# Designs tried in a protein design run: designed miniproteins, single chains, continued (2). Part 91

Each design is a single chain, and the fold is of that chain. pLDDT is the mean over its residues in the fold that is shown.

## One batch from the design tools (miniprotein)

Design m7139
Fold by ESMFold2-Fast:
Structure m7139 (fold): chain A 87 residues (1-87)
Amino acid sequence: VQELLEQGDAYFQQGLEYLAQGNKEKAAELFKKATELYVKAYEAQKDYLGAAVVYESLANIFDSLGFEEEAAEALEKADRYRALAAA
């Protein structure tokens, strides 16, 4: 679990670096990879609320970058995890 979170953090930091360089597409790709690793870590712990929160964060990032469709998809995934957490 810790290793997945650390790898996720590494991809997230790389995403921030590309965003600083103006490469929004590469940044988006890296933020998505980071989120997938965070979600795997939270799922391993059955922390579905944590998984929902990271998808909500990804949606906010995509929205801020102008990736409206990808933001909507991330919100849908967040809603599914919130429903799972409430069950």
Scores: mean pLDDT 84

Design m7140
Fold by ESMFold2-Fast:
Structure m7140 (fold): chain A 75 residues (1-75)
Amino acid sequence: MNEKKKLLFALGRIAELVVNGVSEDELKKYLEEIFNTIPVSEEIKKDFQKIVETYKTDREKALELISKLRKKIVE
């Protein structure tokens, strides 16, 4: 449960960064910090990486993926 809450908090911060239109480099640095501080399954890592990759071309779609990952984590 504590790990789940940390992931949800991190995901919320990623959503905030995406909404604020930060650079790809800033988003990638934050993602790297998450992976270094929170033990994350390979599946969840791939989901986060997909969000960042999508952010390069479609920020609105990236927000949709964030919402889907949030639902996946809470369910």
Scores: mean pLDDT 81

Design m7141
Fold by ESMFold2-Fast:
Structure m7141 (fold): chain A 61 residues (1-61)
Amino acid sequence: MEPSKEEKVQETIALLEELGLHDAAAEVREDAAAGLLSDQTVDTLLQNVRDFRARLEALRA
């Protein structure tokens, strides 16, 4: 499945909010709306957030 840049941004925001990082989620949303996030930056940020969430989920399993 090939997610759009907008879909990757929304996924990143959703994951940050799920982790309780609401200020970081708001910053990502604002930066994306302002066109400040490159495709590479979005991919890197999403990957880092997914890795962090996966580590926390492994701890809770």
Scores: mean pLDDT 79

Design m7142
Fold by ESMFold2-Fast:
Structure m7142 (fold): chain A 68 residues (1-68)
Amino acid sequence: SSRQEQLREAGVRMARALADDAGLSEEEKERLVRLVEEALRRHQPQTFSEVLALVMEVAREFLAELRA
């Protein structure tokens, strides 16, 4: 697999783990995963640290919207 594929896979796994920790439904979890995948395609992070930062930002915004 390419490094880009590994970075995408890491971001998706992290999004799923965050959704599980937050007690999200399966539907909400899939929505978060889609948002993370879209952000990864748009921003093209080159390191795992950049993926981590991006996933945390997307998850924070999504969770805030769910609580509004």
Scores: mean pLDDT 86

Design m7143
Fold by ESMFold2-Fast:
Structure m7143 (fold): chain A 80 residues (1-80)
Amino acid sequence: SLDDIRAEALAEAEKRLTSPEGIALFKEFIDRLSKATTDEELRKIAMEFAKKVMELPDEERDTFFALAQRVLSRLRELRA
């Protein structure tokens, strides 16, 4: 379910992201994705957050992208 995907993603983010900024950004990302209805909206959100992630420390960027891609993949599967 969407709630299960959100809960798992947020738990992993809090475990693997070390900065309050990274955790806060990821929570915002999940909230925005949960409100998206179309693949076009998902793409727009992904592009917007890719830009914001570049302001995080280098170590967190790869972790953020890995977590984000997992969530996006699972949301697309849920909609199929």
Scores: mean pLDDT 81

Design m7144
Fold by ESMFold2-Fast:
Structure m7144 (fold): chain A 70 residues (1-70)
Amino acid sequence: SASEAARAATAAAEAEGPEHAAVAQRSLLDGMLRGDPEAARRALAAAGVSEPVVERVYEAAKLLSQEWGT
C-alpha cells in the first residue's frame, strides 16, 4: 500500500540520518498534497539524499498522491 511504501521509504532515509528522514517526510507530505512527486524527488536530491533512497521516497510520494488524489 502507499502507506507501507511511505513507511519503508522513511525508514530507509532515517538509516542515512535524522536530517534525511526529515526531508523525506516533508517530501512525502508535499508530494501527497501538491500532487507533484517530481518536486519531492528534486528536493531530496538537493538535500544530498542517496539515489536509492530518493527513488524509494519518489515512488512512495507518487503512490500517496494517487491514493489521496482528490
Scores: mean pLDDT 75

Design m7145
Fold by ESMFold2-Fast:
Structure m7145 (fold): chain A 119 residues (1-119)
Amino acid sequence: MKLSQLITEFTRLLINNEMTPAQLDQILAQIRAIIDAALAKAGVSADVRAAINARFDATGATLRALLEEIKKNADNERKRAVLVTAAVLILIGFVTDVVITLSRESGISLEEAWEIVEN
């Protein structure tokens, strides 16, 4: 599954209030596997990969906390929309930071770094 498809599914499940903690963990595990494979393929150093994995763990913890808040506000469509938007922007922000790091560490363009992470 492509990274963009996982982000789309993440967003869809949150908007429809269908996201469970187990589904979130499964999506995050698949995103981690794609990122780890991309970083390994590009020859990124073990120290940089460890730093990205630590930030991914922190991002995952934030997204789990936001899912709990979204679930508590299931009857408040406006507040839920704001929290869903925050969760999506946090995930996109992390992915963007990975692409920038990959571009810098591998000496490739942002477009090439995105293609490596997408596939």
Scores: mean pLDDT 89

Design m7146
Fold by ESMFold2-Fast:
Structure m7146 (fold): chain A 95 residues (1-95)
Amino acid sequence: SDSAISQIQQAIDQLQQALRVATNPTTIQMIRTAIRNLQDALDLLTNSHDVDSAISQIDRAISQLNIALRVATNPQTIQQIQQAIDQAQQARDIL
């Protein structure tokens, strides 16, 4: 749905912002992996209309972001990751 797509795009935007201020290499790698999973979910929704696979990619992204939160120390990065998790969860709930 367009609403789920919008939430995923907002989550990607928050994570791109988090990458600009993140300094921990593990956090950076986990965020990059989460962005890839969300981009794959977006492609599945827009080009393949594969909702079940898109949900799987969103769940993988949320898992990576929760790992990133455990090692993130920058308050701005933490806030942006939490906002991205919230938006990814909203997308999942709409699907």
Scores: mean pLDDT 88

Design m7147
Fold by ESMFold2-Fast:
Structure m7147 (fold): chain A 92 residues (1-92)
Amino acid sequence: SSFDEFKKKMEELLEKIKKAKTMEEIEEQFREAVRLIGEFMEKYKASEEVINQIKAEVVRAMDAIAANPEKAYEYAKEMMEKILELMEKHIK
């Protein structure tokens, strides 16, 4: 399904973040993740409430990574898990 394909792409981006050696590389993967998330939400007409919740999780993760880059993988993983849970719950 398109959700399974989306989940697989998110897992691939998470592995790239785990291997990233610079903040620039981490930010690149995050921008890609945000783009894919936005595209998926638009395709399935996610509510403004769900969109705002997902945006809040992204902002939290980016702020945490900026404060402690060595834990980027942990913060990205937590963010992606929460976003996938929100999408699974609210996406048709």
Scores: mean pLDDT 80

Design m7148
Fold by ESMFold2-Fast:
Structure m7148 (fold): chain A 60 residues (1-60)
Amino acid sequence: SEERKKKLQELRDKVLELVRAGKFGEAWNLIREAVDSGEITLEEAKEIVKEMLAERDRLA
């Protein structure tokens, strides 16, 4: 759905912003909390984690 895609994009943007700020623990916790609350699925979390790790590697 449109609303679901928007929420996923907002979460991805927040995670990547935290990664760029060097706040990896906060980025990881944000993803974990979203899964625990049912906001995202484990599959969606895996995609966000993949993007997070790629951004980290890009910045190193």
Scores: mean pLDDT 82

Design m7149
Fold by ESMFold2-Fast:
Structure m7149 (fold): chain A 77 residues (1-77)
Amino acid sequence: MKEEALELAKEGRWEEARRLAVELALAGDTVGAGEVLKALVELGALEEARRAAEEIIARSSDPGVVSVAGAVLKYLE
């Protein structure tokens, strides 16, 4: 899933990569979710990264993934 999300992001399929970043976070893959969010930010997919981070914060109770998503939102201010 992480490798698939990173490949989709590199191919410009940012909306699909965004959905997989949320799924990774909800599955407890904090590192994988963080790597996909970072890739989206680095590629200029700022709105997709923001939407993913907001959805993760809204839907996850895991403090680790919520912290990563919060850091992304703070960076995008």
Scores: mean pLDDT 84

Design m7150
Fold by ESMFold2-Fast:
Structure m7150 (fold): chain A 71 residues (1-71)
Amino acid sequence: ALKKLQNALAAAEEARAAGNVEMARYALLQGAKVLEDIGLTEEAKRVREAAEAGDVDAGIAALREAIEKLE
């Protein structure tokens, strides 16, 4: 799970750097799904809500915070 979350975070950060909001949203939604699958439902909700709002910065911050809690 942690590797999948790190991959989703890296993909979201790369998409943000490229100005590709659509790709960043998809990467964040993949991260949210992994968080939900491992039982981090509150963290998954935060990432998903940010992604749905198009707030890529908030989504990346929430995903990064969730990964930090798992380390």
Scores: mean pLDDT 83

Design m7151
Fold by ESMFold2-Fast:
Structure m7151 (fold): chain A 55 residues (1-55)
Amino acid sequence: TDFLYQSSIFNFNEGVTLTNQGRIYRDNGDTVTSNTLMTQSNRLFDHGRTLFNQS
């Protein structure tokens, strides 16, 4: 459905945003925040793949 497709795209875009934020925090020496953002990004990509496969 359009909903599943749009939800997958949202999750992928959010994942990219969190990955970029995580890189910035890592470059500033905040590895704890970076690791948290990378973990959240990976969950969003996993969820996005699941939704895309159902669309």
Scores: mean pLDDT 84

Design m7152
Fold by ESMFold2-Fast:
Structure m7152 (fold): chain A 84 residues (1-84)
Amino acid sequence: SLGEELSRFLGAALRSIEDPDARREVLRLAGEAQLAINEKDYDKAIEYIERLIEHVKKHAVDEKALEQAVRAGREAIELLEKLK
């Protein structure tokens, strides 16, 4: 489900990043994506998830957690595209 993939994405993103400021930005972007989903603005939600994937790629120090985060984020985007 979308909620399961978003949960996996957030968990993996936070596991991949050690820097506290970068972790705080993960939570901010995830919150913005969730607000967009609640408003049924799926294009905006996809934009925030894509930004979060790029943020994780830039700041990740754990390769396995990074791979899990990117995969879950991509799966969430595919599910959001089906809701449009």
Scores: mean pLDDT 89

Design m7153
Fold by ESMFold2-Fast:
Structure m7153 (fold): chain A 79 residues (1-79)
Amino acid sequence: MEKEKKVEEGRERLAQTIRDGVAEAQALSAELARTREWAKENPEVAEQLIKAAEQRLRDTVDATVARVTELSREIRELE
């Protein structure tokens, strides 16, 4: 019973982490799209700002993947 409860809590946290990660990635993708549109009018600074926005999106995806991997490991350890 105790192990089952911890596994269920772990699965809920995993599902929430995926939902939060997807929402954050979508928000950053929209921000990158806005930056690309702004870049059309400001080409001299465009490359640096686009690269920064792309890096933020990558970092967010990587952080989400790392957290999902960690939670999945914790769930497996509970057996």
Scores: mean pLDDT 80

Design m7154
Fold by ESMFold2-Fast:
Structure m7154 (fold): chain A 86 residues (1-86)
Amino acid sequence: AMAELERKRAELDRFVDEKIEELQKLSENATLPALIDKYREFLEELRRKAKELGLPEDYVQEAIDRLEKAFQEAMDRFDKRVEEAA
């Protein structure tokens, strides 16, 4: 039972890692609206996947916090890119 929960947590962590990498790539090439839209999409996908996996709320919140931090870092990269292009 616990081993299955740990496996499901690892699956959610892997999902978050993949979305973080995609946000990093988007921060280099996408427009600001596109970056925001993708973050919203990923957040909805994260909530759905966590519900499907039946993970406890604390695990879900940790995953959301990680994605939000990655989005803030992507926004910072976007701002620097715009400044460098000016």
Scores: mean pLDDT 81

Design m7155
Fold by ESMFold2-Fast:
Structure m7155 (fold): chain A 94 residues (1-94)
Amino acid sequence: HMKEEELKKIMASTDNPRIKEIIELILKGEYKKALELVVEMLRSPDVTREDLLVLAKIAKITKNKEIVDAIEFYLRVNDIKDPELLKALEEAKK
């Protein structure tokens, strides 16, 4: 119950239409399609640090390990050593 409210709050506060669509799919229970959009977004050259932080927060709320793994893979491949992003991922793994 509380997870749905947190996701709706993120959806209302984000300006990224791709993040809004990912949250909408999660709320509909379409987790596989949501993961496909996360991977597509991570392959985009336009993905921002703020986008990665929001995706990590979504992964934490949903406890979706596949989203955590996708973000972690992205950080490793791009050698991103941002302490705030790394902390957000560790929090999402709990």
Scores: mean pLDDT 83

Design m7156
Fold by ESMFold2-Fast:
Structure m7156 (fold): chain A 76 residues (1-76)
Amino acid sequence: MKELEKKFEEQLKKIKEEYENRVAEIDSDPSLTEEEKRARIQRVKAEYNRKIFELKYKISNDEEHLKDFEELEARD
């Protein structure tokens, strides 16, 4: 189980990097206003977080574990 979780964590890291690349692309688009950039970035962030959580749920069935993960994200 832990080895699977570690593999998913590695995938999370790659997904995070892809998310940051998307955010950078949106932020560097000269055709978008600041408001449009903010809205798109928030949507991308929400989608990525949801997918990440869903992936985590497949290997972890504990509410406590999810709570800790959410706490970690919120604290940053």
Scores: mean pLDDT 70

Design m7157
Fold by ESMFold2-Fast:
Structure m7157 (fold): chain A 103 residues (1-103)
Amino acid sequence: MEKLLERLKKLIVEALKKEDYDLIIALSYLLLELLGEEEAKKLIEEIAKENNIDKKLVDAAINSIEHFKKNPNGKSGNDFVDKVIELAREKKFEEALELLEKY
């Protein structure tokens, strides 16, 4: 878990800095499935504060967490993101991270 969380944190920092909304959505869903809503939101806020991330990008990540918590069978409409979401739902977190790392 610890190594997986470190990889996930690195990817979310990169996604936020690149302003890649598809990656932000996919990573936000992964955080929700791994940590639950409260802890996922706290982690996003901590990363944003440490990296001086724009509030608009932070809001996008938090809104994605809230949306998927309310709509657990929801889709993003992006085939790549939806593949990551499906793997995370199946608890295939390593496979989901490997896809995100290759994106």
Scores: mean pLDDT 82

Design m7158
Fold by ESMFold2-Fast:
Structure m7158 (fold): chain A 69 residues (1-69)
Amino acid sequence: MIDPKNIDKIYVYVGGLFGSGPELGLDLARKWGVPVKPVYSREELDEILAKPNTVRLSGYTAIEMKPGY
């Protein structure tokens, strides 16, 4: 289970002409009070998801955990 206090930021893909869109990431950011960083390409999102402390929530959303978590 992911604790919102341990989230550094939420990445949201916003360049979309396809799929379900970035709604999950935006809603969670508002609910948890964490900053959003927009991602403008799928390549960039895939690079973010390769980071060791990053967790995928959807096809359009990833979270980056704070250092030490």
Scores: mean pLDDT 71

Design m7159
Fold by ESMFold2-Fast:
Structure m7159 (fold): chain A 88 residues (1-88)
Amino acid sequence: SAARAEEERRLAEKVEELKEKLFKELKKFVSDEFAEMVSEPLAAALVAQELGLGPDEETIKENIEKFLELYGKKYNRYDEVEKIKEYI
């Protein structure tokens, strides 16, 4: 529907804006590569939380931490994961 398409576009715009902001902030603490890799999924999760589309704040934080741990393991960036967790 037109209304649904408009909502999806608005959500995508909010995610993109937050992604750019998170990337700029995170790259102060971690490598640019890792900051770029995690910024979009984090932005999507935070936007979903703000709009009430996801689980409660505690569950969102747990999911973000699990996501960061998985990316840290995959790319061997455990120290960068800890820095991001302190920022969030």
Scores: mean pLDDT 71

Design m7160
Fold by ESMFold2-Fast:
Structure m7160 (fold): chain A 62 residues (1-62)
Amino acid sequence: SSASEKIMQATIQFIRDLSDEQSRILAARISGDQAAVQEAQQRMDQIRRDYRNTMRAIDALA
């Protein structure tokens, strides 16, 4: 269904976005940049919120 396709695409994008922030956290930890670690963690939290909101919106339209 259209909803299943949207869920799959949103999930793929979510995984990619989280992977990018995980790479930033690893680089920041190696350099000892605690501020950069916190900023990347905050972006990951926002990515998770955006994904949940997208799932909720898809469910509400079903």
Scores: mean pLDDT 87

Design m7161
Fold by ESMFold2-Fast:
Order: structure tokens, then C-alpha cells, then sequence
Structure m7161 (fold): chain A 55 residues (1-55)
């Protein structure tokens, strides 16, 4: 389904930002930005899951 495709895309993006957040060479500011983006995408993923359950 379209929802499953979007969830897979969001999971891949979240994994990438989490990797940036965990990078020991990244600055505090870079890690903070990466974590904020990961949280934003995680919230989007949760909304899609909720929508799929209501469908």
C-alpha cells in the first residue's frame, strides 16, 4: 500500500539521521539538528500508523 511505502521511506531517513546523531566526529550543533529531524520524521511515521489503523 501507499502507507507501507511511505513508512519504509521514513524509517530509512530516520536511520540516516540517527547515524548522524551518533557520529562521534559531529559537533554538538550537528547532532542536535540530526536528532530534531529524526524526531520530526518519527512523529510523521506515527501519524501514518494511526491513519492506517483507522482505515
Amino acid sequence: SEVQKKLAELKAQIKEYVAQWRDPKASKEEKEAAWKKALELSEEMMKLVDEAEKS
Scores: mean pLDDT 81

Design m7162
Fold by ESMFold2-Fast:
Formats: C-alpha cells, sequence, structure tokens
Structure m7162 (fold): chain A 137 residues (1-137)
C-alpha cells in the first residue's frame, strides 16, 4: 500500500514537472518557493524517512530545479539530507507523501500556473482518499 502510494505520488509530481517545463518562479516569489522546498525536506529529515521517501524527494527536487531553484538556494538542507541517507530510516508516513504532492501544487501556483496547482491538489486529495490517509486538505 505505502509503496504503491509513493509510486503514484511520484507519477503525479513527474507529470507536473513535464507541464512546468519552461516556467520559472518569479523573483518576488522565489523566497517563498525556496522555503516550501526546504520545509518539505526538513520534515522528511526530522521524520527519519529520508531513504523511504527518496523517490518522492528526488522528484520534488527535479521539479524545483525546472523552476530555477538550485541546491545552493536550499542552504544546509541538502547536506543534512545527504547525511540522513546514511542514518537508520523509519517506515514512510503516508501523510508525508501527500504533503510532498501538495508542496508541488504550491510551487505550480507560485510559478503562475493556478490551473495546474488545482489539478495537483485534486490528485493529492484523490490519492489521500484512495489510500485512507487522514490529512487536512
Amino acid sequence: MTEELLKEAVEIVNEAREKLKGQRIPADKRAEAVQLVKDFLDKVIKAGQVKSARPLVEAVLELAYELGIRGEDLGSTPAKYLIALHLPDNPLDPELVIEGVLTVARLAELSGQPDLAKEVREKAKELADKYGVKIEL
């Protein structure tokens, strides 16, 4: 169940990335977008789920890269993530998977794509409902 949830979440993120090709985060929204990516990665690190969430984290980072966010923009968070890959890992929290998809929806909104943001949020809700994930959407 959690492995299938993760796979479907990664597919949603990769489809959003394809639709966001050529888009960029406007300069006035860049700090907010960077903070969203940092917050998601910090939640994954704090939960001790870095290895189990890796496919989703990598998909979110690839999407952030398409929007012009670079590793240096994320401060110490990438270094903490790399260190955590060598630490003991907890089973993946399904709620954290849905939060990753919602982070992508917010990034789409900040890139000037509100219709795509709505589509991704609707897919996140459908995914949460399908897998019985209790999250405030």
Scores: mean pLDDT 86

Design m7163
Fold by ESMFold2-Fast:
Structure m7163 (fold): chain A 61 residues (1-61)
Amino acid sequence: GPGEERAARGGADPDGARGLVGAGEGAQLSKSPEVGIEAARRGAEAAGRPDLGRAIARLGS
C-alpha cells in the first residue's frame, strides 16, 4: 500500500555520516577491506547519500 515515505526526509540527518564512520570501523575489524568498502557504499546509498557512495567506490578502485 501507499507509505508515508518518511525516509525520503532523512537527507539532512547525520545518519549517513554515522553509517560511514561505523562502516569504517567495521572494515578495520574485518579481514577483507573490500567488504567494508562495499558495506559503507551500500549504507551511503541507503541513507540517500550517493555522493558518499561514489567517493567510497573510488577508494576501492
Scores: mean pLDDT 59

Design m7164
Fold by ESMFold2-Fast:
Structure m7164 (fold): chain A 63 residues (1-63)
Amino acid sequence: STVKALLEAASRHGDLTPRELAELTGHSLATVSRNMRLLQARGMAYTNERGELVLRPLPESAI
């Protein structure tokens, strides 16, 4: 899935822009941007000042 591909890319390469994620995962920029929003909405990631996807640790409610 696109979400899994984004999580794997960010875990392996660190903080990545939507364009870098699209290039690494083979998904379109629009698909990457949509799935980045889903990850942010679920509290799994945030976007830094450079627009890079940064993974969050597991939510406190999940531990």
Scores: mean pLDDT 76

Design m7165
Fold by ESMFold2-Fast:
Structure m7165 (fold): chain A 103 residues (1-103)
Amino acid sequence: SAKEKIKELLQQAIEELNRAMEALDAGDYDTAIRELSHATDLLVQAAELARKAGFPDEVIELLMEAAKEFGDAINAVRAGDREAAKEHIQRALELIQETLEKI
């Protein structure tokens, strides 16, 4: 179902987020950016699927807000601001978890 596929995409995004955090802690910024970029793509796919399947606008808004937070995290990594990157990743994780509770 669309719900099951969205949950699968969000679980994959959480796994990518965990790898990005590990990469940041290791000082591997290239890996962190790659994982965050892939997680952003998964969230965009989840939002498109949610829209096509007729999920509430609030679900789509949460997914798009989480994707924006990942974009802000990537910009922070590129600027060398590891703490700002981690804060954006944490906000994205909270938004993903809220989305999972609403679907």
Scores: mean pLDDT 89

Design m7166
Fold by ESMFold2-Fast:
Structure m7166 (fold): chain A 66 residues (1-66)
Amino acid sequence: SSEALLKEFDTDGDGYISTEQLRAVLLSKGLSEAEVDAIIARLDTDGDGRIPAERFVELIGLLSRR
């Protein structure tokens, strides 16, 4: 489930996912590196390497419905 996946990648429990963790998840879903780079650029607008966990869960939910 998305919740179990979040617990696996949010090891610090701080409510954020690293851009490296998001990249790994999206590649595992069959997205190309170019598509992953575009998604990360849109979610990590501040370039700090951190994405809110809520945005990650929303994205995984959208991908799982296709």
Scores: mean pLDDT 70

Design m7167
Fold by ESMFold2-Fast:
Structure m7167 (fold): chain A 83 residues (1-83)
Amino acid sequence: ELEPRPVTLEEAKRIVDKAIEEALKNGKVEVRLVTPDVRTATEAATYAISKAVYLGLYASARVLGNELDIKIEKKEVIEKKKK
């Protein structure tokens, strides 16, 4: 059944880096991580958001205790018609 294994902060950062690459290629990615504690989840979330924003991507992270849900999307350009 569900066997989520806690990832280290370094592993979480590597997973985030890969997720960002997938978002850039596919337009959207969602990653769920189980960390040892809320601090590690929060640090991984901060890393993900900071790096995604730096690359011009949309990122959201939700920390649920020791669980982390990260969603990264390509930001679409909205073109307004001038009338």
Scores: mean pLDDT 74

Design m7168
Fold by ESMFold2-Fast:
Structure m7168 (fold): chain A 70 residues (1-70)
Amino acid sequence: NELLSLIYEFSQKHKLTKEQLEELFKYVLPEDIDNALALLGLPPDFVGEVEPSSEPKLEGLKEFIEKLEK
């Protein structure tokens, strides 16, 4: 699972703020949210409601990571 692997690697490399974590979850597929929360060490109720996007999730996530990492 490429998306979850990327999230896991990023979370281990960077200490994210609550706002950055919420932004990250915009790129996670609804079915993968529970797994992503577990990988990030967050409680299952952390994100509340998440609006799914119609754009490719993996590509948007990569761009988000690159912008934060520089």
Scores: mean pLDDT 66

Design m7169
Fold by ESMFold2-Fast:
Structure m7169 (fold): chain A 62 residues (1-62)
Amino acid sequence: SERARKLAEELGKEAGVPAEVVYLGIEDGLEAGATAEQIAESLERDVGASKEKARELAELLE
């Protein structure tokens, strides 16, 4: 979705990584059975991204 793309771009800019790296991280977390909250916490920890934006993106991809 357009919203998911926008969130991935913003998270990528915050973390200093391409948007596709953000998508891959979320996809991996979802495949592992992680919740949106757990994925958001991991992205904040590992790449310094906004937890709120990461959770919203993970919820959109569920």
Scores: mean pLDDT 82

Design m7170
Fold by ESMFold2-Fast:
Structure m7170 (fold): chain A 73 residues (1-73)
Amino acid sequence: MAREHYRKALEALENGDLETAKSHLQRAAELEGETVDVSSFTPAQLRAMALAGIDEDVPLATVAKVIANATRA
């Protein structure tokens, strides 16, 4: 279920629909039992999150922490 939302987020990003992509990533995080605010992330960061969820089966919260730390540092 969460993986399907990651796929839909990636498809939305490829179509230039950032709001739909953010909604699907937020939904995936909720289904994984995580609370992640994706509204502040760039399109490149959102794509990285979607790909990690699809290809590497990494929880969104883990990817979000890595991306946030890289941006802050």
Scores: mean pLDDT 71

Design m7171
Fold by ESMFold2-Fast:
Structure m7171 (fold): chain A 87 residues (1-87)
Amino acid sequence: SAVEEELARMRESFTAYVASHFSPEEAALVNAALEALVAAVRGGASPEELRRIRDDFLAAHPDLSPAARAVVQQATDELIALVRERE
């Protein structure tokens, strides 16, 4: 589907950005958040569920840099927009 193709592209884009801009350790944490969000979208998660996944992840990783935190927030917002395009 067009949504699955865009989801795959977004995942690849964020993963490449994270690999280029963060330490391997911080990249692993951000990639884990991205994988959880992508899996949730594939499972039919609502915008509210995606926000909860984001908030729970950020609360569990208080040592995450502001820049890495911003990437998780941006990825969540873009995935919410993608989900809303199909509603």
Scores: mean pLDDT 85

Design m7172
Fold by ESMFold2-Fast:
Order: structure tokens, then sequence, then C-alpha cells
Structure m7172 (fold): chain A 73 residues (1-73)
């Protein structure tokens, strides 16, 4: 669970995003990693990432949304 969150954090930081929060929920059957990140720029971009993994580590769903100009603390 934590290793999956750290991998996604590292990936986003490599893409120029500053990760503001990472939340991991483990219900025993699935692991959901929710990430909020912002990228520096004249207007700034906010990124919301939701990843759901099975207990075997297989990615079941991925949703990534970029919100231009919505980088707020």
Amino acid sequence: AEALAEAERARLEAEGYTVQSVETRDDGETITVSVRAVRAGPEGDALLLALTYGRDGALLSRREVVLPGFAQP
C-alpha cells in the first residue's frame, strides 16, 4: 500500500508536479491511492489522480484529471 503511494509520488515529482497530499485506503480487497498535486506555472495546474489496485498489486482502475489554473493550497 505505502510502496504504491510512494511510486506514484515519485512519478509525479519527476513530471514536474509538487505533491500536496497522498491518501492510501486499504480495505483488504483493494488499495486506493488518491493524489493531489500542483505544477508551477503562470496560472498553475492542479492534478487529481485516483488509482485502485487489487490485493495482488494489479491496477484495476486509473483516473487522472488535470485542472488548468486551479492550483490552490
Scores: mean pLDDT 72

Design m7173
Fold by ESMFold2-Fast:
Structure m7173 (fold): chain A 66 residues (1-66)
Amino acid sequence: MLRFYAWATEESLERLERAAEIAARQGRRVELTLVTPESDYERTLETARRIEREAGAARVTVEAVE
């Protein structure tokens, strides 16, 4: 299992989605933790659910920081 931590920016989310797809294609499961300002939490959570649906082998957790 591969674990990644990243700040939740628009560009970062696109890159993480692609990375999850590549890892899944290589037969690996991926856990992603997205760190986001509290103000962006809801939007980041929606994107996390999208990545899980579309990348298949990814599990995404969202952590809010002040």
Scores: mean pLDDT 70

Design m7174
Fold by ESMFold2-Fast:
Structure m7174 (fold): chain A 73 residues (1-73)
Amino acid sequence: SEEEERARRAVEAAKALIDYIKSIKNPTDEEIELAREGLEQVEAEVAKLDPDSPYVKEARELIEKGRELIEKK
């Protein structure tokens, strides 16, 4: 379904953002802001989807992990 495809894309986007965040040793303010904006965009998309979807649950966990990684920089 279109909703399942969106949920799957949200997981992929969140994974890509986490990889990006992990790749940066000494991030600039611009890099941190880009990562934060990316996570907010994924969260906004996920909020429109079925919360019981395994993909939505995975995306939410990845978003939380991404925010934690940003906070530690």
Scores: mean pLDDT 84

